Designed miniproteins, single chains, continued (4). Designs and how they scored, part 30

Each design is a single chain, and the fold is of that chain. pLDDT is the mean over its residues in the fold that is shown.

## One batch from the design tools (miniprotein)

Design m13086
Fold by ESMFold2-Fast:
Order: C-alpha cells, then structure tokens, then sequence
Structure m13086 (fold): chain A 64 residues (1-64)
C-alpha cells in the first residue's frame, strides 16, 4: 500500500541518516573539530535529513 511504501522509505532515510551521523562523528573525532564546528556539521546533517523526510511526505500527500 502507499502507506507501507512511505513507511519503508522513511525507515530507509532514518537508517541512512544514522550511518551518516556515525561517519560524521568519526570524521570530527579524527579532525579534532571544535564544539562550534561539530554543532555546525550536525545542523547541516539534520537539515538534509529534514529535507529528505519532507520531500517523501510531500510526494505522498500531493500525489494522493
């Protein structure tokens, strides 16, 4: 169903975001990033995540 397909896509985005966050944290640790740099990078990742979620939700709302 459209609801099941939407949930699957949202779950996939969430899993991808978790992997990206883990990689980002490893990179920041390796670089010795400052707290401000860490915050900026995390905000950028969360904005991308929100945009991806919003795009999926809008696609299902507008198409249905």
Amino acid sequence: SPEEERQKRLDEIAEENKKELKELLKEMEKEGASPQEQLQRMIELFVEYADRLGAVLEEYIAAK
Scores: mean pLDDT 78

Design m13087
Fold by ESMFold2-Fast:
Structure m13087 (fold): chain A 63 residues (1-63)
Amino acid sequence: GAEAEKLIAEAGELLKKVKDNSPLAIEAENLAVRAVSLLGQGRDEEALRLAREAKELAEKALK
């Protein structure tokens, strides 16, 4: 759904500002990729959950 797509995009923008070798950034990238896959499968609730986790980890990686 739209909210998951928005959160995935926001996580991606945050991740562009993080070092590639950050464990939190790597985990956030993996969650964002998984969320995109789940959206493609119509699993909107699971995609939303993973998209939220991806954004939270990306934000932590910037601190």
Scores: mean pLDDT 82

Design m13088
Fold by ESMFold2-Fast:
Structure m13088 (fold): chain A 62 residues (1-62)
Amino acid sequence: MIEKLIEEATRRMTEALKAGDREAALATVIRLANQLLDAGVPEEEASQLAQEAYRRAKREAE
């Protein structure tokens, strides 16, 4: 479940970054962090996972 949330968010961030929409990509980071919190992931880990997904999306968008 958690892996699926991260995968889907990373894909959406990558598409937003490829389109030049940094604001949409950052909104997706916040949404992912909140989804992970709702799924029972601790706040610190949720933030780290969301940031790593964003870094991965940036690499894929290059």
Scores: mean pLDDT 84

Design m13089
Fold by ESMFold2-Fast:
Structure m13089 (fold): chain A 83 residues (1-83)
Amino acid sequence: ADLYVEAGKIYEKLGNYFEAAQSYEKAGKIYEKLKKYEEAANAYREAGKMYEKAEDTEENKKKALDAEVKAGLMDIKVAINKF
């Protein structure tokens, strides 16, 4: 997961927003499977932001929305698991 977050940051700095988004999304999926919901939420949020900065296509807009929804679901899991 950490390697995908680092890859996402590198791609983001290079302006490769689509590849950055994919790297953050992979990190989010790994953190989610590990039940690290706070890290998953952060990774999915960064993926959504990167898809929004990527080429303005309908597909990228859908991927941004999907990532934002997943981040919100992870935030809910974080809130529930603190009780």
Scores: mean pLDDT 81

Design m13090
Fold by ESMFold2-Fast:
Structure m13090 (fold): chain A 55 residues (1-55)
Amino acid sequence: MRKYRVLDASAVPALVAAGIRDGDVLTEAQIGELLGIPGSLAGRLLEKEGIVERV
């Protein structure tokens, strides 16, 4: 399963509301649950915006 390190949690209100901070590592499934979209898409969208990096 793909994992992502958070680079800018403040850019996404859903991450802040969930208590996620910069440097936290989340699975694509966890990001998908927080954003309400498929995990594989959610992780890639945030990576494209520079909000997370793949680990």
Scores: mean pLDDT 84

Design m13091
Fold by ESMFold2-Fast:
Formats: sequence, C-alpha cells, structure tokens
Structure m13091 (fold): chain A 99 residues (1-99)
Amino acid sequence: SKKDEAIKIVLEFSKFLFEILDKIKASPEDVARLVGLVIRALGYIEDGDFEGVKEALERAAELVKEAAKKHASPEEAERLSKEVEKKLEETKKELEKIE
C-alpha cells in the first residue's frame, strides 16, 4: 500500500540519520529528539498528511546538521550537511512518487 511504502521510505531516511548521529557521537538528547521526529513523521503517514511527513523529515535533517556542527570537525560537518541535504531531497522525491 502507499502507507507501507511511505513507512519504508521514512525508516530508510531515519536509519541514515541515526547512523550519522552514532558516527559523530551525538548526545542522548539529540538521539531522543530524532526519535520524536521519526514518530511524528510516522503519525503523519497514518493521517495521510504527506506535507506533515516532509516537514518532520526536514526538521529531522536540520537537527542532525546542527548536531554535526557541535560534535564533528567543521570540514566533516559541512560534508555531512551536504549528504543529509542530498538524501532529504531524494527522500522527498520518493514520497511524491507514491502520493
């Protein structure tokens, strides 16, 4: 179903973001905030609110970019920010194909 595909897309992007937080040794608070945003995105899928899904994922991406600035070197933070932005854009396009 469209909802099952949306869940898979959201979880794939979430896995990518959690792997970055683990690599940069982000705080437990940053990890907990990302969990909250993922739960919010999944809730929007249940409601059929794909704009809400995209907004939650944009907030999740921003949180991870901010965590990278705090915990990684400036060069690594810039590289990770670009990777997050690219994966976010790809994820949003995948969601648009199934909506």
Scores: mean pLDDT 89

Design m13092
Fold by ESMFold2-Fast:
Structure m13092 (fold): chain A 57 residues (1-57)
Amino acid sequence: MEEKLARLREIVERFGLSPDAAAELRATLERDPDLDLDTVERVIALGREASAERRAL
């Protein structure tokens, strides 16, 4: 559990997530301890890359 919380903080810092987005991820992890943070990080990274290619807000 502590390792997953530390990893979540690294993801938040790495992607510069808003406080609202960070709180949502934390709440999701608290509800689902089996959440694969590696997969979450990859999904966020892909979303950021797509946004950099002229995506609307």
Scores: mean pLDDT 70

Design m13093
Fold by ESMFold2-Fast:
Structure m13093 (fold): chain A 83 residues (1-83)
Amino acid sequence: MTEELQKKQEEIEKLEKENPEEAEKLKVKLAIERLREEFKKAVEAGKIEEALEKLKELLEELKKAGAPQELIDTVEELIKELE
């Protein structure tokens, strides 16, 4: 997964020079994919309470930074799934 995510990041960086708008959309999608992968690993490790706390911290940071609504919505959904 790390290698695949790194390759997607490199593709986004190339696209950023040619089509910045499309690159921004892919960057948001990549962030969502990374978040879901980290969530999956935490659940598989039985660290549900730790995952929930990290997601709540991430949600506050994303809101403070004015992150894309799509990313904020994803974090909120994951928090609800852990309740």
Scores: mean pLDDT 74

Design m13094
Fold by ESMFold2-Fast:
Structure m13094 (fold): chain A 63 residues (1-63)
Amino acid sequence: MKEKKVKELIKQAVEQVQALLDQGRTEEARKVMKMVEEAKKLLEKGEYDKAEELLKKALEFAA
């Protein structure tokens, strides 16, 4: 189910934000967090494909 996959990606992105903050990479953590908030809004609108794409981009940025 696409909704469950999006929620799992949100959890992974939040964990990456925490890792970035622990490393002192505050600006990158803020950018990823903004993408997570945008993805949550897309999830509420039922736009699962856009939410998934944005979250994958956020995870790539965090790497």
Scores: mean pLDDT 81

Design m13095
Fold by ESMFold2-Fast:
Structure m13095 (fold): chain A 63 residues (1-63)
Amino acid sequence: SVEEMVRRLLAAIANGDKETAKSLLEELRKAGVITPEQAEEILRLLDAGDYDKAIEVLEKAVA
């Protein structure tokens, strides 16, 4: 489910698991839960190591 994917993505980001986070982020984008622009911003934040801000953007996007 979308809720399960979001929970797994949050856990992956919190643990610094960038590979799992990228995979789940792409699934949410394909499902239309987040926009391509939101996915790109979260990906940039993950690459920068700004995990707290990545979580904030994700939570705002799925609210």
Scores: mean pLDDT 83

Design m13096
Fold by ESMFold2-Fast:
Structure m13096 (fold): chain A 55 residues (1-55)
Amino acid sequence: LLDRAIELARAGDWEGAERELERTRATLEATITDPEVRAVGLASVEEAEREARRA
C-alpha cells in the first residue's frame, strides 16, 4: 500500500500518490479496531507521505 504511493510519487504521479495515501489512511481508520495497531499504521502513512514528498 505505502510502497505504491511512494512509487507513484517517484514516477511523477502525485495525483495517484495522494489517492493511495488517502485510501490507505481511510482503510486503516475504518478497519483496524486495536488503537495501538491503528496508531502505528497511521504513523507509517505519515512517514510514507513525507518520503513521497521528497521523492
Scores: mean pLDDT 73

Design m13097
Fold by ESMFold2-Fast:
Structure m13097 (fold): chain A 92 residues (1-92)
Amino acid sequence: GEMAKEAGERAEKAAKEAGLKAEVKVEGDKAIVKIENANVGQMLAAIGGGTEGYIRGGKAETIAKGNEITLILSGMSDEQIAAALKTFAGGL
């Protein structure tokens, strides 16, 4: 979907502008955000994106190990993925 793809591109740009090593992948009904060396605020941004995805009826999984965080969104519509990624980007 176009909305999720555009949101993913914006999220990756926002992460890069924030000085983060972040990988954002959007494929069909799935999105993955992986961040290395995230500060507390950036980890909270990823958790916020996951929470938005869950509230919108998708499956959201957040995996944190030290300063690394991975957000996995699956089984979601284009609009739901876009909303979750927009929440993540807005928290950076």
Scores: mean pLDDT 74

Design m13098
Fold by ESMFold2-Fast:
Structure m13098 (fold): chain A 59 residues (1-59)
Amino acid sequence: KEEEIEKLKKEIEEIKEEAKKKAEELAKAGASAEEAQEISIEAIEKMNELAKKINELKK
């Protein structure tokens, strides 16, 4: 139970770091602010799904 929660927390951290790297790389490649924002939105959606799984495990 707690081990699964820890695993999900690590996945959330990886998603945050990966999204940050992708946004920075897109910005360096000349992508628009809108494209960088779209990556952030997708990362937030993935993190929300993992947060829901954590909440399920807490029950």
Scores: mean pLDDT 77

Design m13099
Fold by ESMFold2-Fast:
Structure m13099 (fold): chain A 60 residues (1-60)
Amino acid sequence: NKKKVNEIVKKAEELIKKAKNADEARKLLEENLKEEVEKLTEDEAEEVSAKIAEIGNELF
């Protein structure tokens, strides 16, 4: 479901922007999004992970 993927990615982007560094961003993502990601299909989880990694690389 593309809508669920996009919603999680947007939330992840906001968390990453609030983080001071990559380590803090990773902790915030795990604490706030791990449960939501676990409910996704394997393909959706891979897409979310790829987009989060891209955002993190742009910001840090």
Scores: mean pLDDT 77

Design m13100
Fold by ESMFold2-Fast:
Structure m13100 (fold): chain A 91 residues (1-91)
Amino acid sequence: MKELEEKIEVIKKNLEEDPNNAGLWTGLGKLYLKLGKYEEALEYYEKALELDPNNGRAYANMGKALEKLGKKEEAEEYRKKAIELGVPESE
């Protein structure tokens, strides 16, 4: 979808100026999750968590992506971490 692709391009340009912005990496992960690109979404959320390891929303969305990829055990661990950090479910 062109709207999602445009948002991805804007965030990628913003990351060129500020690559240490965890919120921008989380935003990329969320957009890739919406596109059904679950492996790429996980990579972007992993970068967000390297910058902000207490980002419960990133854990929740990673759990969702892992479940879509059939990695149920890993998905459960990420969902538990998200709940521990105060997020009852993804996004």
Scores: mean pLDDT 81

Design m13102
Fold by ESMFold2-Fast:
Structure m13102 (fold): chain A 70 residues (1-70)
Amino acid sequence: LSREQLLEAELSMATIAAHLGDGEAALRALERALSLATDPRTRALLERAIAAVRAGDFEAARRHVAEAAA
């Protein structure tokens, strides 16, 4: 898989975990996505998503992930 395909897979996993309220799984996927992301805008959105998950705001986390995936 390419770096871009791996990033898309991690973003999908983060979205699913956030829908399930699984903060640990969401954080693991977002941290892996952040390690794969090279674009500063995408990295900033992923950092906001991580902060939202840590705050328990899964709706905000999903919004940031969706924006990063666009």
Scores: mean pLDDT 86

Design m13103
Fold by ESMFold2-Fast:
Structure m13103 (fold): chain A 58 residues (1-58)
Amino acid sequence: SAKLEEARKKLEKAKEALEKAKEEGDSVTIMVAEKELRLLEEIVEKLEKDPNAELPEI
């Protein structure tokens, strides 16, 4: 599914953003990056179970 591939690409970018945030050591930035990563992981899981699932805009 095109939506699943898009979500996976966003997930990879979120992982990169979290690593950069950890390098900077800003606890607020790390928290936000971890939250975004978790949301994208849930979206990928939903799309893997149902390719037509309604998703919030990211």
Scores: mean pLDDT 78

Design m13104
Fold by ESMFold2-Fast:
Structure m13104 (fold): chain A 80 residues (1-80)
Amino acid sequence: NDLESRIKALENTIKYALEKGNDFSAAVSYLLLGELYYREAGDKKQALEYYEKAIELAEKAGNSQLKDRAEKKIAELKAE
């Protein structure tokens, strides 16, 4: 399945990024994973958890723009 393959690829990217201490790459990948679960899988609960992980890692990376983007995704999800 294309969706399952894309999810697995992002999960592998996150694992590798975290092992290397690349919080920025992990945060971006969690944002993309959250978007897949929200828009394609229809799993709002899982999407929320991934967006929250993206915020945590964006803060560790010192990237306020990425944190703001993840917070906006949570607001969008909760508005629906």
Scores: mean pLDDT 86

Design m13105
Fold by ESMFold2-Fast:
Structure m13105 (fold): chain A 76 residues (1-76)
Amino acid sequence: MVEEAKRAMEEAGAEATVAGLEQQVALAERAEAAGDPAAREVLRLAREALEAARAGDYERAAEYAAEADRLIREAQ
């Protein structure tokens, strides 16, 4: 849920949130390189979430992160 993701990002703090999103981007980049078609869209959303978090916009970051999580769950 977007509200829960936003709260988690706010509680973790800016540095921890950015570091976590950087790890998610790196994992998505590896999955895309391995030929996972779902990983391309997850990577795009993870990058947008990271950019929003770096700008301090945790609401936008949470929205992109929630959409990425939804796609990951649908792929399972």
Scores: mean pLDDT 76

Design m13106
Fold by ESMFold2-Fast:
Structure m13106 (fold): chain A 71 residues (1-71)
Amino acid sequence: SKKKENEELIEGLLERLKKYIEAEGFSPELAKEFLEEARKLLEESIESGDAEKHSEEGEKLIKEAKEKQKK
């Protein structure tokens, strides 16, 4: 099923992002917020096929999370 394959892909990417966030020393609260937003972007990207646009949004999300961490 394409839906099942897409869900498995999203979960795999989120696990990789979680490890990255933990390595960067993000707080658990920032990590949770970031992963929730990343999930939304990944689901939208897969559904629309507009991966390039959502990659740009993903980069902004990482930048914002790093800025919040510095507070």
Scores: mean pLDDT 70

Design m13107
Fold by ESMFold2-Fast:
Structure m13107 (fold): chain A 55 residues (1-55)
Amino acid sequence: SRANALRFIDVDGDGTISEEELLKLQKALGLPEDGVLDEATEQAITDTLDRLLRP
């Protein structure tokens, strides 16, 4: 879920995804490394992380 994904990728733990964290996730997911978090990118990241946490 989105809240869980934010918790795992937010190094500061303040509920905000840093651009550096987003770029690393985009690279790992095979997405363009543009540091932009649109809705589709957010959902792709969330879905992937949710599957990793609980298959």
Scores: mean pLDDT 63

Design m13108
Fold by ESMFold2-Fast:
Structure m13108 (fold): chain A 76 residues (1-76)
Amino acid sequence: MEKVEKLGKEILEAAKKGDVEKALELLKRGLEELSEEEAERLLAGTFSIADWMSEKNEEQAEKLREGAEKAEEERK
């Protein structure tokens, strides 16, 4: 939990800076290294971050959301 929360916070910070590419790289790395349960938690957190960003930076939120969905699909 704490590990996933920390990574989610770093994804949020990257998104706030407009570095969606870094946020997605962090997500993909986490999905590769985390357990299946932790990866699901990270994905949920990333979607929440994208939702929060959508009000102020809809383009960034859209890129982050679509990237997260693609990463989830690639994991299957």
Scores: mean pLDDT 77

Design m13109
Fold by ESMFold2-Fast:
Structure m13109 (fold): chain A 80 residues (1-80)
Amino acid sequence: NLEEEAKKYEERIKENPEDWLAYLNLALYLYKLGKYEEAKEYFKKALELAPSWNALENLLAGLPEDDPLIPFLKELKKEL
């Protein structure tokens, strides 16, 4: 359930407002739900909170090739 997954990340953000991975995952689930503008806002927040300039690059290098974050980030790059 995409809405339940999004809710879990909302609660994680509430408990730890600096958890940039929670913002990134929330953005992904909002995108899957068709909430594109909200997804962009949370994605931008994730980038602002990332601990280093390589944090996102290191995350992407560790993801499996078919991870849904990869095509999601490619789509967001067209808008940002």
Scores: mean pLDDT 73

Design m13110
Fold by ESMFold2-Fast:
Structure m13110 (fold): chain A 86 residues (1-86)
Amino acid sequence: SSSLLEEAIRLAREAARLAREGRVEEAERLLREALRLVGEAYGQLTADIMEALYRMVVAVELLRGKSRAEALAIGAEKLVELLESL
């Protein structure tokens, strides 16, 4: 389902942009929608793995002293890379 994956990638890219602008809550909402579409296209296990991977990136960047916004932006950018590899 290329259309669902394409929309998920678009939402994840927009989430990264919004997070860099400090719009953390809107970015998190778009990331949840992106993962919902991944689950529809590739199954819930794939969505859960993708979520765990980008959340781990966010956690690492927070531990490195990044702000919530910058950490989420880096995590969302990583999710885009992961989704483009599917």
Scores: mean pLDDT 91

Design m13111
Fold by ESMFold2-Fast:
Structure m13111 (fold): chain A 112 residues (1-112)
Amino acid sequence: MTLADYRAALAEAWPEASEETRELAARVLYDAEHGRLTPEELRERLGEIAERDPRLALEVAKLVYGLAAERGDEEVRAAALEVMREVGRRSPELAREVELTLAAAATVEAAR
């Protein structure tokens, strides 16, 4: 997807998030798809999104996990899982969704 495609998709799926927060998310997804994110940059950028919208940060982390898995980028994939765990720790209302997401990811990894 292009950066404009990610902006459009986030505006449609996440209209309640601020335009600034959606722009941060769109750039993370674009850079992740193109292999431009280090694990450290991913943690920093998703951490900023999580302070603004923990649910959007969780969704972006899930998408980055998928993109990193497709590219075989194990370090970025591991960093995305770490961000999901941190979101669950800091946002108790999302803890169950995080637990289910991590269980699903573990099943996919075991199948490889």
Scores: mean pLDDT 83

Design m13112
Fold by ESMFold2-Fast:
Structure m13112 (fold): chain A 103 residues (1-103)
Amino acid sequence: KEELLEITRLIFLAFAYLQDGKFEEAVKLIKEVVDRIEELLAQHPDDPEVQAFAEEVKRIVKNLIKALREKLDEYEAQGKGLTPEQIEKVRKEIDEIEKRLEA
């Protein structure tokens, strides 16, 4: 119960950071959400409610990643105040998250 609420809180916070253009902070929170879902599934492998919650969270995270990529591309195209190194770091972290969601 507490873990489901915390994962939900982290998702809302990730959306807020994304809207503010805080890409590194948003990605850090998305990674924490994925870590917590993996732990939750490992602890409750046969719980259908946990499995259903995890699938919904994975769907939300995929949508977040799509929105994050689109906003990052917009910032890059507009020459907004991110360095090429910051953009590369965020893209690499997004790619890693996507691979984890497919496993």
Scores: mean pLDDT 83

Design m13113
Fold by ESMFold2-Fast:
Structure m13113 (fold): chain A 93 residues (1-93)
Amino acid sequence: SREELEKLLEEAKELLKKAKEKGLKIAEHAAEEAIRAIELALENPEAPLELAREALEYAKLAYEKEEKGDILGAIGHLLRAIGLLLDLERLKE
């Protein structure tokens, strides 16, 4: 639903702000990817809500891993978020 996507967008923007304030650059990138994925889902009513939700969850996991010093774990979650953005971009075509 649109209301649920708008809530996810607010959460993603807050995550981005937190990542920037803490200097967590991988989490910052993951949050930006999640924001774009959610924006694409908002533009396409046929897009599965689950792809946008999952992108945000991977961005949150990237934040948790990087904050704990698990850089490889953070990168893994960033790559998952990027994959979901690409899936949403393909659905527009």
Scores: mean pLDDT 87

Design m13114
Fold by ESMFold2-Fast:
Structure m13114 (fold): chain A 67 residues (1-67)
Amino acid sequence: SDEELLEEIRRLVEEAVRAAEEGRYEEASKLMQEAKELTKKLSPELQPEAEKMLDEADRRITRIVTE
């Protein structure tokens, strides 16, 4: 279901941020790519919620790698 898919996307982006915090940038990138692919499988009505989660995670990871 879309609800379960959103929960999985949330889990993946949280894991990506943790990986980046630990200096595992290759793993963080892979996890973010997985989350983006799952977002494409969501209905159009729920895609903005997933995109918001991805954008928030991308900003957090960018801060980690640039600071």
Scores: mean pLDDT 83

Design m13115
Fold by ESMFold2-Fast:
Structure m13115 (fold): chain A 68 residues (1-68)
Amino acid sequence: SMDELIDKVLEAAKDDPLTEAFILMAYGLAKAAGLSDEEIKQVLKEVAEKLRGISPETVDKILEIIDS
């Protein structure tokens, strides 16, 4: 489910508060905009990629979770 997916993503980012905050914000905004689960996943992937220069290991974990 999407709730299980987001819980895993947030767990992967738990030691990276900046990445966690951006992912939470992106998820909240995408849900408020009425995006589908697949569109939300795409938004989360795009936001994670923007953070790669700051948190490459956390980003790799997030992308693996979303792609599984």
Scores: mean pLDDT 86

Design m13116
Fold by ESMFold2-Fast:
Structure m13116 (fold): chain A 58 residues (1-58)
Amino acid sequence: MDKDAKFDFEALEKKLKELLAEGTEEAIKEAEELKTEFEVKLGEQKAKERKVGEAAQP
């Protein structure tokens, strides 16, 4: 990704589906790694949203 390109969840999900559709062991392994990255980024975005509304006290 370029410096100005924001994180695109839709592009990642599309790539994930393409890898899974290919069905090779190599593609599945890459899809699994991509899915983990996706989950981490999604979790961070949700954490930021909670901060503006209801902040949980740790």
Scores: mean pLDDT 68

Design m13117
Fold by ESMFold2-Fast:
Structure m13117 (fold): chain A 65 residues (1-65)
Amino acid sequence: SIKETSDEFLGLALAVEAGVRVEIVRKDGKDVLVLITETDEQYERAKEVAEELRKRGIEVEVRRL
């Protein structure tokens, strides 16, 4: 759907609120967002957020503890 505001940041904020840890790593002159998850529920949410961010050209990696 078409929205006035960028929902990628809202999705990221909701993932952080759910306990997903966010790190920024610089690779090959680009910033990469790393989403660190502890539970299967956090992992599924982080994967969904990562796909939306990647559609916008943001590099995202999802990791499990």
Scores: mean pLDDT 73

Design m13118
Fold by ESMFold2-Fast:
Order: sequence, then C-alpha cells, then structure tokens
Structure m13118 (fold): chain A 94 residues (1-94)
Amino acid sequence: SEEEAERARELAFVAGALYAISKLSKDPKVAEELKKLGDEYLREAQRLAERSGLPPSVLAAAFAAGVIYGIGTILEKGVDEARKLFLEEAERLR
C-alpha cells in the first residue's frame, strides 16, 4: 500500500539519521545502542518496502537523506541534541 511505502521511507530516513549520530558519538555504549535501533528500523523499512513494491534505490535514497540530515542537525545543534531529536522521532514512528 502507499501507506506502507511512506512508512518504509520514514523508517529508512530515521535509521540513516541514527546511524550518522552513532558514528559521531564519542560514547561507545551510546553509539552501539543508536546503531542497534537504526538497524532494527532499517530492517522494518525493508520489509515494508518489499510488501509495498517500493524500489530498493528509493529506500537507499531515504536512508542517505537521513544520514545527511543527521549530520546537518549535529552541526547546528550538537550531537547530544541531535540524538534526543531523532530518538523522539523514532519513538513517534513506533
């Protein structure tokens, strides 16, 4: 469905942002927890994409956009605030 395709894009985007924040986090425990959450959301995004017929290239583009936006948020607000914002967004999508 179109709703499943849109949800897949949103999950992939948030996964990308969480991945960027995990890579730029200095605390290894925080980095691991963010990466694990991002990996879980990306797996769900892939399942929804397959069910809705969303092309893998579109899912990859959404993830890449999330990475870029995550980096931008870190540059503007710092890594701790970026983490809070994207964890809130991840919870909203649950």
Scores: mean pLDDT 87

Design m13119
Fold by ESMFold2-Fast:
Structure m13119 (fold): chain A 63 residues (1-63)
Amino acid sequence: EEEEREEREIRLNKALKFMADNLDRPVTVEELAKVAGMSVEEFEREFRERYGITPEELLERLK
C-alpha cells in the first residue's frame, strides 16, 4: 500500500509541473486531473489531502 501512495504522489507532482509549465494560459482542474490520471473528484480529494488546499484554490492564488 506504501507503493500505491508513492505512485499517487508522483501523479500529483506531474499535475503541478503541468500547471507550472502552463501558467501563461487558463489551466482547468479537469486538465490537471487528466495529467494525474485521476477523476476530477479523486484528484481534488488527493490534492487536498496532500497539500491542505484544493487545486481550484491553488489556481486562484496563481492568477
Scores: mean pLDDT 77

Design m13120
Fold by ESMFold2-Fast:
Parts: structure tokens; sequence; C-alpha cells
Structure m13120 (fold): chain A 111 residues (1-111)
């Protein structure tokens, strides 16, 4: 599934830029569950505490940018509304810009 592979690439690139370590198998599982709508709903003001929370933020950015066709700035604001973290503006921007970069690099493969 090309969309799953692109989302996995985006997640891995975000985690690498943030210096966060998580097993590839766990990333692949979370991305698969995201596309199968098996991930639990994210409550408002979700506190970021684990590596898995950063995977969730990246997938939320992917959803807003690619599936909902929101702008970069709209996507950053959505992440700031849904997630609670120190330096949220900087982290949200890094995540959204990284996802946008990966989507742009793979635009010929996207429908």
Amino acid sequence: NVLEEIAIEAVKKVLEKLGIEIEDEKIEEMVRNFFNRKLPAIPMNQKIETAEDFVRMTLEAFHNLYLLKKSKEETIEELKKRFELENMEEIARLIVETVEEVLKENESLLP
C-alpha cells in the first residue's frame, strides 16, 4: 500500500529529526492501524509523553495535509489544539514541514 509506505517514511523522518527511538515494527503497526481506522480517537489536549504520541501527531499531520487537504498553517494549528507539549509551536511546525516534504517527494506516486 503506497500511502502506508509514504506515511511510514514521514513518521521515520520526523522521529529521526527529533532524536526519538522506536522500533520500525511498532511504527508499521501504528500506520497500518491508522489506515484501517483502528487507532483510538485522540482527545482534546492529549499530553505528549511517549514515542508513540509523536507517531500519532505525525499521522494526524498526514491526515490533515493529504486526506483533508488543509494548508500547512491550518495543520499546525490543529496539532496545537489536539496535543499538549512544551515547545508545541516548534514541534508541530517541524512535524508538518517534514510530512509536507515527504508528500512532495512522493507526489508522482500519490493519486
Scores: mean pLDDT 80

Design m13121
Fold by ESMFold2-Fast:
Structure m13121 (fold): chain A 96 residues (1-96)
Amino acid sequence: SQDDIINTIMQISNLIIQAAQSINNGDTNSKNSYKQQAFQQIDQLQQQISTYFSNDPTSQDQINSLLDNTRTAINNDDFSSAMNYVNRVYNMVMSS
């Protein structure tokens, strides 16, 4: 459902915030843990998107592109860009 997707997006957002906070605290182990959890939640979100947008391949492709950009940003510790991409995914889902 849309609510299930929104809940997954919120979890990803929270994990990105926690990873960013871990950098400020010098906690590399927590940062890496939150990044791994975020990647797992992105995997789940991509599966949910495939089902929810099954009749809208254009939106599915756009959201998957944004989620791939989110992964790259997280991998580079660019949590600001990661949050921007996640917010764009949120807006696309809310507009559906």
Scores: mean pLDDT 91

Design m13122
Fold by ESMFold2-Fast:
Structure m13122 (fold): chain A 75 residues (1-75)
Amino acid sequence: SMKEELKKKLEELYEQETKEIEKLVKDEELKKKLLEFLEKVKKEALEMIEKGASFEEVAKFLVEKGKELYELLQK
């Protein structure tokens, strides 16, 4: 189903991003903040998918969360 396919893709993306942050981010405080933000985004995206959100809706959500992350890093 589309829901199961989206969940699988999101889980795979989350695993890859978590792995890269753990390997590449040397600052421990920044690493913690990035991992906490990523976990929150994953949880919200999974809830959207469970409620029947389309691929486009999830993609829009992820783009907006990327903007929020950018604003956080600019402070």
Scores: mean pLDDT 80

